Designed miniproteins, single chains, continued (3). Designs and how they scored, part 45

Each design is a single chain, and the fold is of that chain. pLDDT is the mean over its residues in the fold that is shown.

## One batch from the design tools (miniprotein)

Design m9527
Fold by ESMFold2-Fast:
Structure m9527 (fold): chain A 89 residues (1-89)
Amino acid sequence: SIDDLTKEALDLFKKMQESESLEQAQKLAQEVFPIAREGAELARKAGDFEMELLFGQVAMGSHEMQHSESVEQAQEIANFVSYEVELNL
């Protein structure tokens, strides 16, 4: 469900925020990307354009985190995306 995917994505972002290594943050971002894509497809099918946009932002953030050059940069991206998702829940 969309609710389950949202909770899973938020849990992974929390782990990324708490990650002390760049490699771990990038690995977690790789796990979030397919969850975000599935969430966007489910939201689109349900006609929930707000949730589709949120999952789109999560997917973009996950992609950006995978290309981060420092753990601090990855954590900043994770914090921003988590904040955006939590504000719109």
Scores: mean pLDDT 79

Design m9528
Fold by ESMFold2-Fast:
Structure m9528 (fold): chain A 89 residues (1-89)
Amino acid sequence: MGLELVTEPVKRAEELVKEVVEGAKAGEPLEELEKKAEEALKLLEEALELLKIGGAPEEVIKKLEELKKEYKEKIEEALKIAKEKEEKE
């Protein structure tokens, strides 16, 4: 399957998304969470580029694009929570 070529970067991105979500709930610094979020999104974008260069089927590319959208939405919600917590002095 085309996704096998990007399993490691996608798995790392998933771990980073989880760390951002849990870290936001735990009150971790916004700067650290933003850094992890940026790394996760870069890994997903690189994975998409690898699939496109490798000529992966459109269905495989679409699946990863949908996963990237889902993770981006989770990151944006988590960062919103972290920002609101940081602004509470």
Scores: mean pLDDT 78

Design m9529
Fold by ESMFold2-Fast:
Structure m9529 (fold): chain A 87 residues (1-87)
Amino acid sequence: MQIQVSATGLSREEAERLAEEARKAGAGVVISEAGRLYVGAIGLSPEAALRLMERALAAGATVNVGVSGAGVFDTVEAFREAVEKAL
């Protein structure tokens, strides 16, 4: 099952920190800047994805988590429930 965390609106420093944490967790990471700074991280474990989502939200980003076969989650609570029940 493939998990992707997407975060927009981070500062460059926070985006670089999030990207480095995601890379250390084994994810493929993309950073792009087209108006707002975007960080995409794919290939995360559920635990790593949850930590990155919480961190990005705490830093003020707009965040979603896509899970193949389960959908897209915009809140930590919804993603945590999906992890506990389906992942």
Scores: mean pLDDT 80

Design m9530
Fold by ESMFold2-Fast:
Structure m9530 (fold): chain A 80 residues (1-80)
Amino acid sequence: MKIKWRYADANGNIVEKEVDEKDVEKFAREQALAVAESIPELQGKEFEVKVEYNPEKDEYVVTVTSKDGSYTLKFTLKKV
């Protein structure tokens, strides 16, 4: 089943896309990484990615943290 999700892309635009439910976590991770890779401070850095689903809000939250802990980015993918 494909579900529509809303998120902010690497250019700061609000985008809606249909993604299969089983691929959403992978999709959310890929979009969060694209945003992180657009940030100059994260270029050449190693980072950790954590993906959490909140069923109460129907959203995925992806936390990207540099391995030295100096930078943290949160990316949200919300069900429409």
Scores: mean pLDDT 78

Design m9531
Fold by ESMFold2-Fast:
Structure m9531 (fold): chain A 79 residues (1-79)
Amino acid sequence: SSLEEQIKQLEKELEELQKKYDEAVAAGDKKGAAEYLEKMADTLFQLSDLLEQQGKTEQAQAARGVAEGLRKKAEELKK
C-alpha cells in the first residue's frame, strides 16, 4: 500500500543520509556531519509516526529513541 511505499522511501533516504554523514566525517566537516544527523533524525521521526499508524508501537518507539539520540549528537557537534 501507499503507507508501506512511504516507509520504504524513508528507509532509502536514511541509507543515503548515512553515506553523506560518513563522507562528512571522513572529510572533517563537522558542520556537514551535524546537518546530516539532523536530517536523519527528522526522517526517523517521520518513520516513527508512520510505524505508529500501522500499530507497530514498539518499532515506532525505537525509531523515535534513535532520532532523539541523533539530534543530541548533532547538537554536540555544533559546539
Scores: mean pLDDT 89

Design m9532
Fold by ESMFold2-Fast:
Structure m9532 (fold): chain A 90 residues (1-90)
Amino acid sequence: MEVYNGITQKWVEVNSAEEEKKILFEAADLPFDPSLSSAEVGELIADAIRARVRALIAAGASDEEVVDALMRLSGVSREAARRAVDSLRG
């Protein structure tokens, strides 16, 4: 299984839930905390990405600039990023 680290902009191969959790903490720029679930860390990452994307839209960025930023931050395909941008603008 692969997990995307938006800070390093790399997909990391993980072989366990524990390894996934550690990579998610690195991606969130947080010190490892075993009391937080992978889902909670994932929500923090997702919220940070959404906030940045909304800020770009508010600043007048083009759809292509927002798509490129979303791909860079989340590692999703261009098609997935475009669907997300369309959803945010609709």
Scores: mean pLDDT 74

Design m9533
Fold by ESMFold2-Fast:
Structure m9533 (fold): chain A 67 residues (1-67)
Amino acid sequence: MRDKVVEEARKFAEEAGSESMKKTVERSKDNSPEDIRYNVTEEAKKISEELGKEVEERLKKVIEESK
């Protein structure tokens, strides 16, 4: 479950071209899936509010599908 959230978050970081997002994913990879979602979403919001919304929604779906 956690590995899927980390993988999806890394894909967003690459799509955004953001080293800050990549570092946030790496820093949070050992946290809970919800904490990874929160941390990566907050970093994405610093780039754009719309990107933050997309990241939050897609990571939330990955977490829910892993139940």
Scores: mean pLDDT 77

Design m9534
Fold by ESMFold2-Fast:
Structure m9534 (fold): chain A 82 residues (1-82)
Amino acid sequence: SIRDEMIKKLVERIKENEKRYREYPDAASDETKEMLKELVKVRKRIEEGKPVSPDTIIKARMKDYKVDMDIDYGVDKVKSKS
């Protein structure tokens, strides 16, 4: 279903942002680090097959968007200093 595809994409995005944070830890603000921790909890819950409300998925997608933007900006700053 569209919902299942959306959830799968959210899990993939969270994993990508976890990877980027590991590669560029200084690229994330403290607020973004905390948001990423909450997203990781949602991702683990989904991967364990535990029920997750539609509202939780929507809020997680919004947080993921903010995390992605902050990490992109931080990575660009680190690269621009060389």
Scores: mean pLDDT 79

Design m9535
Fold by ESMFold2-Fast:
Structure m9535 (fold): chain A 83 residues (1-83)
Amino acid sequence: MEIEKLIEEAKRKFLEAAEAAKAGDIEKAEALYKEAQELLAEAYRLAEEKGELERFEKLLKEMEKELEEELKEAIAAIQAAKA
């Protein structure tokens, strides 16, 4: 599915951006984050053209939940190490 592929690719770019940021490569992190946002914008346009905005919203929420859990785990680990 085209919309799902674009969202999956955006998710990969967001994860790569997070890893680059952790490594201190801010320039790379910013570039990857921008690419991820552009992929989401394209997925939205495609969903709008096909009348699949409901499916886009569902996939977007699923992606946000997955990214939130990974960030939550990373933050919890950092806080535990410093507590």
Scores: mean pLDDT 73

Design m9536
Fold by ESMFold2-Fast:
Structure m9536 (fold): chain A 77 residues (1-77)
Amino acid sequence: MATEEAVEGLRAATDPAEQARLATKAVSNILKALDDGNIEEAKRGAELLSEALTEKGYPQAAADVKRVIEEEIEKAK
């Protein structure tokens, strides 16, 4: 899955700019999954991204991602 690939890349990345790029790519893929009606994929992607962000030292970004995606999932039913 494109989100899993981006999250794995984020976990492997040591450069902050690459980490930011991969996190952005993961968010885009999660939002696309929601737009396509793939709620399960989006929810799993948000969990994986939040875990990776927390591990990389961005717990606030992890919380924000989880909150925003949960809100979008509720809107999608």
Scores: mean pLDDT 80

Design m9537
Fold by ESMFold2-Fast:
Structure m9537 (fold): chain A 81 residues (1-81)
Amino acid sequence: DELLQRLAEEYERQKEWIEKTKIVVDELRKGVEMLQADPSRIDEVIKMMEEAIKDASKTLSNAEVERLKENGKRLIALVQK
């Protein structure tokens, strides 16, 4: 019973984390679409991604925020190339 309760808690935690991180992925997708339409908007795309990461980080622990920042920096670097 305790094992099943722990599994249920982990499932809900992962589901909530995916939902929170999805906003970053959605903004990245929008940024890519903006760049495909007008490459001169690269600075707007970078700002959108940075804002999405900052917004998501408000609901995460410090360790999760650091992982999200590192992943975000990598995604921004890919967009800038």
Scores: mean pLDDT 66

Design m9538
Fold by ESMFold2-Fast:
Structure m9538 (fold): chain A 69 residues (1-69)
Amino acid sequence: MEETLKKIEEQVKKLLEELARMYDRLAFYYESLANYYKNKGDTEKAEIYKKLAEQYRKLSEELRKLVES
């Protein structure tokens, strides 16, 4: 029983780490899009993508805290 629960905990942590990395990549892509539209003068799209980048960055940090605790 203990070995099974430990395996489940290890898999959960691995999945959370993978999800955190996906959110980091999404944040990076949205930040890149925000910079692209800012350079093009599309301030509305730049702000939308900036907000999305901030949201996914926060989600990644929260998941990282769960894995590290």
Scores: mean pLDDT 85

Design m9539
Fold by ESMFold2-Fast:
Structure m9539 (fold): chain A 67 residues (1-67)
Amino acid sequence: ASSPAVQALDEAIYAGDADAIERLIEANPGNEEFLAEAQKAVIFLRDLKREDLAEVVEKKLAAAKEA
């Protein structure tokens, strides 16, 4: 079963809510399951031509890995 954080990420991506996506990534820097799902979401969003959301996820994911 997906964690609540992963479910919230999926909902934010579906809504196109960049602020919510950024907040969720910042709140989960040590969550390997969440970070793995965020990386999969970047690939999926680019396939859907949602490059705007893919860039938000990718940028914040890179910052979370340094935290």
Scores: mean pLDDT 76

Design m9540
Fold by ESMFold2-Fast:
Structure m9540 (fold): chain A 82 residues (1-82)
Amino acid sequence: SAEVRAAVAELGEFVLRIAEEENLSEEVKERLRELLERARAAETEEELERVLGEVIQLLLEAGVPEDKLLAVAQRAVEVLAL
């Protein structure tokens, strides 16, 4: 839906802002952009959930602090509840 696409776009901007704040590598940022484009293109809730899980996993592996990781997870749950 248009609402889900808008929410995914907003989540994407939030994730990329965290990546800048945490000074993540350009390689990680590019990987995040690729995953966020897949999230925008997701046709099912199951596909969207899987891709958002991959975003969270990448942020965790990149060393993003727990408080910021939790904020991303909370927003992802809100997107999936639409």
Scores: mean pLDDT 86

Design m9541
Fold by ESMFold2-Fast:
Structure m9541 (fold): chain A 121 residues (1-121)
Amino acid sequence: DPAVEKALEISNVAFRSIIRWLLNDDHSPLAPAVARALSRLIVALHEKDAVAALRAFIELLQLAPSLLNFFDAIVPGILDLIFEQLAAIGVPQEVLERLRGYVLASRPVPAAEAEELLARV
């Protein structure tokens, strides 16, 4: 997967370790999909593509709603860093506040709201 290869090249040690762990996890059928979504997020943040980054972030929340809180527990501040990077590349503050609500509640973003949020970027 080109996005996974690119993400492994450009990401920090913590994100590389998470992606590699997900790809080697034989216990979860969602692990490859999560690794691909996280990789797309990292690539989109690097390329400053706000729409692609938001789409990948929403996909992560839909695949594994508790995943971002799990990452923040392992690497404190990683969640705030992701939100800061999304803001820096042009995702509106109102969209980020709504997404933070879903993350804090460990809930997936409903499909209809995902389309609405993407339309605001």
Scores: mean pLDDT 77

Design m9542
Fold by ESMFold2-Fast:
Structure m9542 (fold): chain A 96 residues (1-96)
Amino acid sequence: MIKTPEEAEKALRELLENDPILRTVFFDKDADPEQREKALEALKKNAESLIETFEELVKKYPDLPIAYELLAKVFEILGDTEKAKEYREKIEKVRG
């Protein structure tokens, strides 16, 4: 799909900006609580597909911190605190 980690990061940032649900969940901390609840519900319905997409990205680009950040956030939203913690720990190793 994308050939470099830099292109992958740009594509993920563009995805987050252009998708109203992902933008609300990941970028807009000041969103109305009702809008945030609807966005979280929609993200939960698509969570399996999003996880698969982001896991394929970390498999192809293991040194891409933003993909681990997104996985951690999705698992946190799903209430899987252990997996969210694992991905946050991987971010530290990738940055180091």
Scores: mean pLDDT 75

Design m9543
Fold by ESMFold2-Fast:
Structure m9543 (fold): chain A 79 residues (1-79)
Amino acid sequence: MSEEQLKEIERTAKVLGLEVEDLLEVAKELNDDNIAERLERVVVRLMTREGLSGEEAKARVRELLYNDREAFIEMLRNP
């Protein structure tokens, strides 16, 4: 992972209220350093397909990461 990608993950974690360490573990499991882009796609999908507000979409992402990590990873694999 590049310093640029790490900085992007840190920014995304702060915006979504997530722990950087948790996002790094997810990036490792997906073997993909573009976690920030995948998360943006998930948030947009929740807003456009489920009609959630940006705040509600972010809350959904946080709940999935900490309460159902398997579902979180599956959403990132199938954006």
Scores: mean pLDDT 77

Design m9544
Fold by ESMFold2-Fast:
Structure m9544 (fold): chain A 81 residues (1-81)
Amino acid sequence: SKEEALEKIDRLGMEAVIALFEGRSDEALRLVKEMVELAKKAGLTDVAIRNLEAVYRVAQEKGLDDTAAEIRKLLEELRKE
């Protein structure tokens, strides 16, 4: 259901933030990519955009430039839909 998809998207966003705080940037990117795929299929791109903006801010604050750049690309992709 859309409700189940919404809960999973929010959980994936939170898990990605935790992964960044734990220094697991590759895992964070995997989680946000999974979140983006689910959001596109469920028609919940607005929710994914808000979660991506939060993850992007954390990556920027931690100076993870390559990770932040990849998140920004995903954000731009979703904003075009």
Scores: mean pLDDT 87

Design m9545
Fold by ESMFold2-Fast:
Structure m9545 (fold): chain A 75 residues (1-75)
Amino acid sequence: LVQQTRSLVRQTPSYSTDQQQQVTQLVSQNLRSLGMSDTTVQMVSNMMLNMPNLTPTQQRNVQQAIDSAIDRSLS
């Protein structure tokens, strides 16, 4: 589940707007299944939805921040 969720997050910039909403919803569901707080889930969802509006460098930084947030929540 964790590996699948990370894969979906990393692919976010490649999705259309409609696909991004669907993938973000799926990621949110997966994170809740892993026992993450609503606050963490909302933060990740907001980062994912905003990712296509960022530069490639900013997108990499955001993907890293999401990975770190997921890792910390699982610790």
Scores: mean pLDDT 72

Design m9546
Fold by ESMFold2-Fast:
Structure m9546 (fold): chain A 55 residues (1-55)
Amino acid sequence: MLDLDLREMSPDEAVDRIIAAYRDGRITPEQLRALSESPFFDDEQRERLRAALAE
């Protein structure tokens, strides 16, 4: 990728990146919870983030 600017990333790509970062230990459960409540994501995307947190 020549540009990694999150502004150009789709919400689904952002969710995938966040889940990968959480699984790698780069973000905490508290940070993932905050992201799962973000208005940037729709209800389906927020459920994906909550599902990762519940693992």
Scores: mean pLDDT 72

Design m9547
Fold by ESMFold2-Fast:
Structure m9547 (fold): chain A 107 residues (1-107)
Amino acid sequence: TSEETIKEIKEALRIVQDSLERLEKDPRGEKDLISKRLTDAGIKANYSGGMALKEGNEEVYEELYKGSGHASLGSISSRSDEFVDDEGRRHLRLSEEHLQKALKLAE
């Protein structure tokens, strides 16, 4: 996996980790900002997955695809006052786990 792909994975992971920490400290604070950041993380993970797939690394692609999906679901959940805040946090934890696995496989 390329250094550029690895950097994008690290950035996506950092955004997810920061967002999870912020939501756990203040589940109702900064939801719009967190949602936008998580959308960006999902885009970065998906783009990196496409790059990894072109490089023949299907395992990295699978983990990035799952990480992207969970980041997107966490973004949607973080915008809603009607959903249980735990649902958003659950998706972010899953996103973090998959992005961490992708990074280990890519390095």
Scores: mean pLDDT 78

Design m9548
Fold by ESMFold2-Fast:
Structure m9548 (fold): chain A 90 residues (1-90)
Amino acid sequence: SELEELKAALERYEKDFNETTAKSKKTAADQGPDAADEQIAVLKKMADMFRQAAEYTKQYKELSQKFQELAEKAEQTAKELEAQRAAAEA
C-alpha cells in the first residue's frame, strides 16, 4: 500500500540522515573547512527533501510530522556546522 511504502521511505530517510550526520561531523572535524562547507550543503539539501516529503505525505498526519522533524533536525545540524565554521574564521 502507499502508506507502507511511505513508512519504508521514512525508515530509510531516518537511517540515511543518522549516517549523514555522523559522517558530516567527522568529515568537518578531520578534513577542514572546505569539507565542512560541502557537508553543510548536503544537510541543507536533505532538509529540503524532507520538507517536500512532509508536504507529499500531509494526508498522513503522523508521517508528515516525522518528516518535518527530520527537516528541522537537518537544518539545526547545518546551522551548528555553520556556526562552528564561522567561529573558526573569527
Scores: mean pLDDT 79

Design m9549
Fold by ESMFold2-Fast:
Order: C-alpha cells, then structure tokens, then sequence
Structure m9549 (fold): chain A 94 residues (1-94)
C-alpha cells in the first residue's frame, strides 16, 4: 500500500539520520542542528499523514534536513525523500 511505502522510506530516512548523527558525534561536531531538523521533519510527516500538513510542508522540512546532513548522506537521503513524497501523494489520493 502507499502507507507501507511511506513507512518503508521513513525507516530508511531514520537510518540515514542515525548514521549521520553518529558521524557528527565521532567527528566532534554539534549534532543539535541535525537533531532539530529531524524532529521537525518527522513532525511534518506525521501531520501530513493526519491531513494536517501538505506535501510541500514535508518537502520544505526535508530540504532543511538535507542542508544540515554531512555530504555523503545527502544523495541517499534525497532519493529516499523523493520516494517518500511520491508515496505520500498516492496515500493522499487514497
């Protein structure tokens, strides 16, 4: 189902974020901006699934998250975000 696809891509995104947070900590860099952007992203996604936020809200939160990710995580995150948004659009269409 479209919801199952949203959940699968959300799990991929969460794994990317966790690996990125671990890398920032390992490098002695501040993980706080990434953690804040991740919290905002999942809040927007939850609101969109509830019909309380738009796909554009999730996209904007995703772009903010992308900007604070270490370089090597940006491409896999962008790919997962594109698949998530496509699945979320199908979910909203029922």
Amino acid sequence: SALDEVEAEAERIERIILEALAELVRRGQDPSPLQAAAEAFFRALKAALAGEASLDDVRAAGQTLLAVLPERFRAPFAAALDRLLAALERYHAE
Scores: mean pLDDT 90

Design m9550
Fold by ESMFold2-Fast:
Structure m9550 (fold): chain A 67 residues (1-67)
Amino acid sequence: SPEEEALKLFYTGAEALGVSREKAEELLEKALKNPAPAQPSRIKPLEEASPEFQGAFNKAWEELKKL
């Protein structure tokens, strides 16, 4: 599914940035529990995912980059 491909991309990016799998999962879960704005993603596998998932992914990714 598009969401599974986006999750693989997220965890691969986290590993490349030296962020642990557990920390990456925590950030993504936190973002998914918060109301996410329905904003279109420019990341290819996310284009086919729900707007809610795209918003959560983008929020988690920005937090990941700050670590």
Scores: mean pLDDT 69

Design m9551
Fold by ESMFold2-Fast:
Structure m9551 (fold): chain A 87 residues (1-87)
Amino acid sequence: KKEALEKAIEEYVKKEVEEYKEYNRSLPRPMPEEKLEELSKKFFEEATKYYLENLEEIEKRLKELVENKQASEKEKELLKKLEEAKK
């Protein structure tokens, strides 16, 4: 289920990118929007590639976060989707 794994990772990374953009906009001296969009596109591409190449490590990390009750809702959702995609 390669397509399901790719979709789960892309949706998770999109959420990370949106949080990154919101964080930047909340700073006293935010980055210009043009620069933010460029960095956001690179972030999306690099993070998606990294997660897909390191799925086993990412899944292990997510399980540890959930077990320790440190996982965010998006992290719990990602773990659930990754486990479903393996079926």
Scores: mean pLDDT 79

Design m9552
Fold by ESMFold2-Fast:
Structure m9552 (fold): chain A 91 residues (1-91)
Amino acid sequence: EKEEKIKEIEKKLVEEFREKAKKLKEEALKNKGKVLNEEEKKKKLLEILEELIEELKKLKEEYEKIGDEERVEAVKENIEELEEAKKKLEE
């Protein structure tokens, strides 16, 4: 079912994002008093952004197969926003 598949992918994406965010927080707490420098923070954010972009590209392909043009456009916009954020972080 289309809706089930979409929900499963979205749930997986959200869980992966939360897990990465949790890992970053745990690492910060484990190194209490040790501040992550800007390069370390950017690297972790870039890793998360890359994984999200990859998952969104898969989601876009699924919507294309179903012929859901509206969702394809929405996902495409999200991918472009994340790629722009990634480029800005690399500056």
Scores: mean pLDDT 69

Design m9553
Fold by ESMFold2-Fast:
Formats: sequence, C-alpha cells, structure tokens
Structure m9553 (fold): chain A 107 residues (1-107)
Amino acid sequence: MKEVVARLYADGKLVAEAKAEGPASKVGVSALEEGDGRVRLTINIDGKTVAEAEARVAEGAEVTVEVYVDGELKGQGTATYRDTPEGATALALAGTGAGIQAGINVG
C-alpha cells in the first residue's frame, strides 16, 4: 500500500491537505474552482474519490497542487484562480505512466 498526500498552495502558502492510502496504480488529484473563492482538492485512486479538502483563495491567486506518493513528489500543477464562468483547475496525475496536467475546466 502507498501513502498519497495532496497539498494545495495559494500564492506559495499551504491552504489545504488531503491524504489517502491504497494500492495506487493510478492516482489523480484535482483542484476545482467552486465559486465564491472556494477550491476543492480531491484525491482519486483507481477512479474513486478517496479524500477531499476545501480551501478559500483570493481572486488572482496562483493555485498549486502537489502530489506526493510515499514522500516523493510525483505530480504538480498550477493555475490562476479566477471567479469567472470558466473557473480555474490545477490537475496533477501521479502513477505508473501518468504525467502532470494543468488547465481550465468549464462546469
């Protein structure tokens, strides 16, 4: 079993952390804008949400997600928070053959 730690930073400051443990063949971590300055951090293992955390961030803040597996940094994504219809999403994927992705998701 592997320990997965996801950290959410706003302008370089840690604002949320989520932890999970499992046989992580595929780990997905996302930070999704939910409006009103709220960002939800989720950890998914093998397509299931296993941990969540929430933070409040300021308009224009640089949102960074870091994913650690057994203490090693395996994924990182960065996006700018905007209170717009498009939102902002930082998505980090860690696992065998997985890479880092950062982008904007629309609801």
Scores: mean pLDDT 66

Design m9554
Fold by ESMFold2-Fast:
Structure m9554 (fold): chain A 81 residues (1-81)
Amino acid sequence: MEEVIEKLYEKGLYDVESQLEFLEKENTPEARALKLLLEKEVEMAEFAKKHAGRELSEEERQRLEEEAKEVLKKAEEIIKE
């Protein structure tokens, strides 16, 4: 994982969109796992932006937490294969 992240920064890819484009071209387990994590981070950031200024319900927080756990588990499975 660290090697993929280092490669992104060495290529000057500091924004998530450019990072995702690069990772799409790199068909390694580490690149696929990192892509999933970054895609979820973007999704969560857009959700936070859309719902800015209100408190999330307990049900919404629980849903987001479970979704984050699922993505982390899936990324871990990809790396292990």
Scores: mean pLDDT 75

Design m9555
Fold by ESMFold2-Fast:
Structure m9555 (fold): chain A 91 residues (1-91)
Amino acid sequence: NVIEQVRELIEKYKDSSFEDFIEALAKALNLSESTKKKLIKLAKEYKEGEEETFAEQIKSLFRYEDKLPLSDEELEELSRLIVEFLKSKLS
């Protein structure tokens, strides 16, 4: 289960940087170098209150750029988990 794998990565990397987490996530999910770089760029551009916008951008990258074989519900949960991880690093 991809979502369970991502939750385990969040726990393992909870004291690490967002960049280190995304490196681990890219390795685990076989994300392209392009998607990894775009995720890091989007995180740098993130502003408090833009959670939904950031989540939608993440979903678009996973669906259309990397074409991950995930359901809409799994993409929603995955994007939410990534957003919450970033928020935990900015607070």
Scores: mean pLDDT 84

Design m9556
Fold by ESMFold2-Fast:
Structure m9556 (fold): chain A 85 residues (1-85)
Amino acid sequence: MISRLVGLLRGNMTGLIDEWLSQGKLTPEQRQRLLGLLDQIEDKMLKSSLDEAKEIYRKVMDILDNADNLSPEELEQRLQEVLDS
C-alpha cells in the first residue's frame, strides 16, 4: 500500500517537473534539487507507518495542487518542511 502511494506521488511530482522544464521555469540545478527532495520524501514514506505515509502523501499533494501559485524555490521550501516534520 505505501509503495502505491509512493508511485502516485512520483508520477505527480515528475509530471510537474517535466511541465515546468518544458515551460523554461526550472534550471537544471533546481530540477536536481526537486528530484533529490522527491527521493528523500519517498524514503521517509517507505520507512513510515501506513498512517504516517498517508499524511506525508496528503501534505505533498496539497503543495502540488497549489503549484501554479508557487515558484520553484517556494516549492523546494514547502517540500523541505514536509521532510523536517
Scores: mean pLDDT 86

Design m9557
Fold by ESMFold2-Fast:
Structure m9557 (fold): chain A 69 residues (1-69)
Amino acid sequence: PPVTPEQERQGRVILNARRLAAERGLSLEELAERAGIDVGVLSGLLPVTDEDVRRLARALGVSVAELTA
């Protein structure tokens, strides 16, 4: 099935967050704790909300634009 623009955006956020976490030696659980979000968001079990994107950006010290790139 075709990927929607929203699904593509959510996928990019997850991939970028996982990459940045790995570069910093953070587990997905540790990143989720720092961001104050459910680890299921990072594992792809739950949808990524705009609030989750903002929290991840803050926890990782990057812009929202960098997470959606």
Scores: mean pLDDT 80

Design m9558
Fold by ESMFold2-Fast:
Structure m9558 (fold): chain A 84 residues (1-84)
Amino acid sequence: SLAEEIRRLAEELAKLLSPEQAERLREATEELLERASELSEKELRAAALLLRAHLAKLKGKDEEAEKLAEEAKKLADEAEKEKE
């Protein structure tokens, strides 16, 4: 599921962060997942892509990170447009 993917990506990212940054990420992830039923599939996919983008950036894959961030923005923009 998207929720499981988001949790997995957040835990992988947390291992590469400082303890303080990891705690903030885990708190934000739990808050997002608690509200998952209120979010569209596109919003959840956008969140997963943003986590993938951060992970790619920390691994030195800047071009891949930028592409993933752009895809996330496109999905988030489409989700907002569908609410109007």
Scores: mean pLDDT 81

Design m9559
Fold by ESMFold2-Fast:
Structure m9559 (fold): chain A 99 residues (1-99)
Amino acid sequence: MRLKKVELSPEEILKLILDLTRVFVDVDAFVGEITPEQYEQARKVLDEAEKLIKEGKPKEAFDLLENNPVVRDHVETALGVVAVLSGMTEEEVREKIRE
């Protein structure tokens, strides 16, 4: 059964993806799945993406997240979680961010 659709702005959707991605990156660093250097690079990318979202540039923030290999895989996972929670498909979430 699908969860009820909720109406979220592109910025709200992307902020949820960013917050979940940050948690996943922190977990990977804690369990040793990524190096300290990869963790520092991922954190810098996440911080830059957060700035772009605050500037009203969600598409640029999303593109930045997809261009980092460590962050990208977690963004895909976070997008799936947000899709389930919002009652949307992953493609519907992507379409909202791309606008």
Scores: mean pLDDT 79

Design m9560
Fold by ESMFold2-Fast:
Structure m9560 (fold): chain A 97 residues (1-97)
Amino acid sequence: SKEDVFELTIVGMLVIAASTNIFVAEEMLKKNPKDKKAIAQARAEAETAKALIEEAKEMIEKLQAKGVPVPSIILKALEENEKRLEELEKKIEEAEK
């Protein structure tokens, strides 16, 4: 349906946005690993990415429940984002000590 195509587009946008937030947070920590303001900004970017990933996952689950095929490139990008976010959160927690 037209609604399903629109929802798939939104899922793709959420996944791309999450990738961008993760990248920004990674770069902030890399450039300024002991700067408390940079660490706080990296935390905010990571929390935003986490929210976007969870929203994308919920939309994917609903689409799959309706029998709508979700492109493998989106599923792989989402899985990569989850792994990168987990590693990023560990680095942020260590930097916050």
Scores: mean pLDDT 90

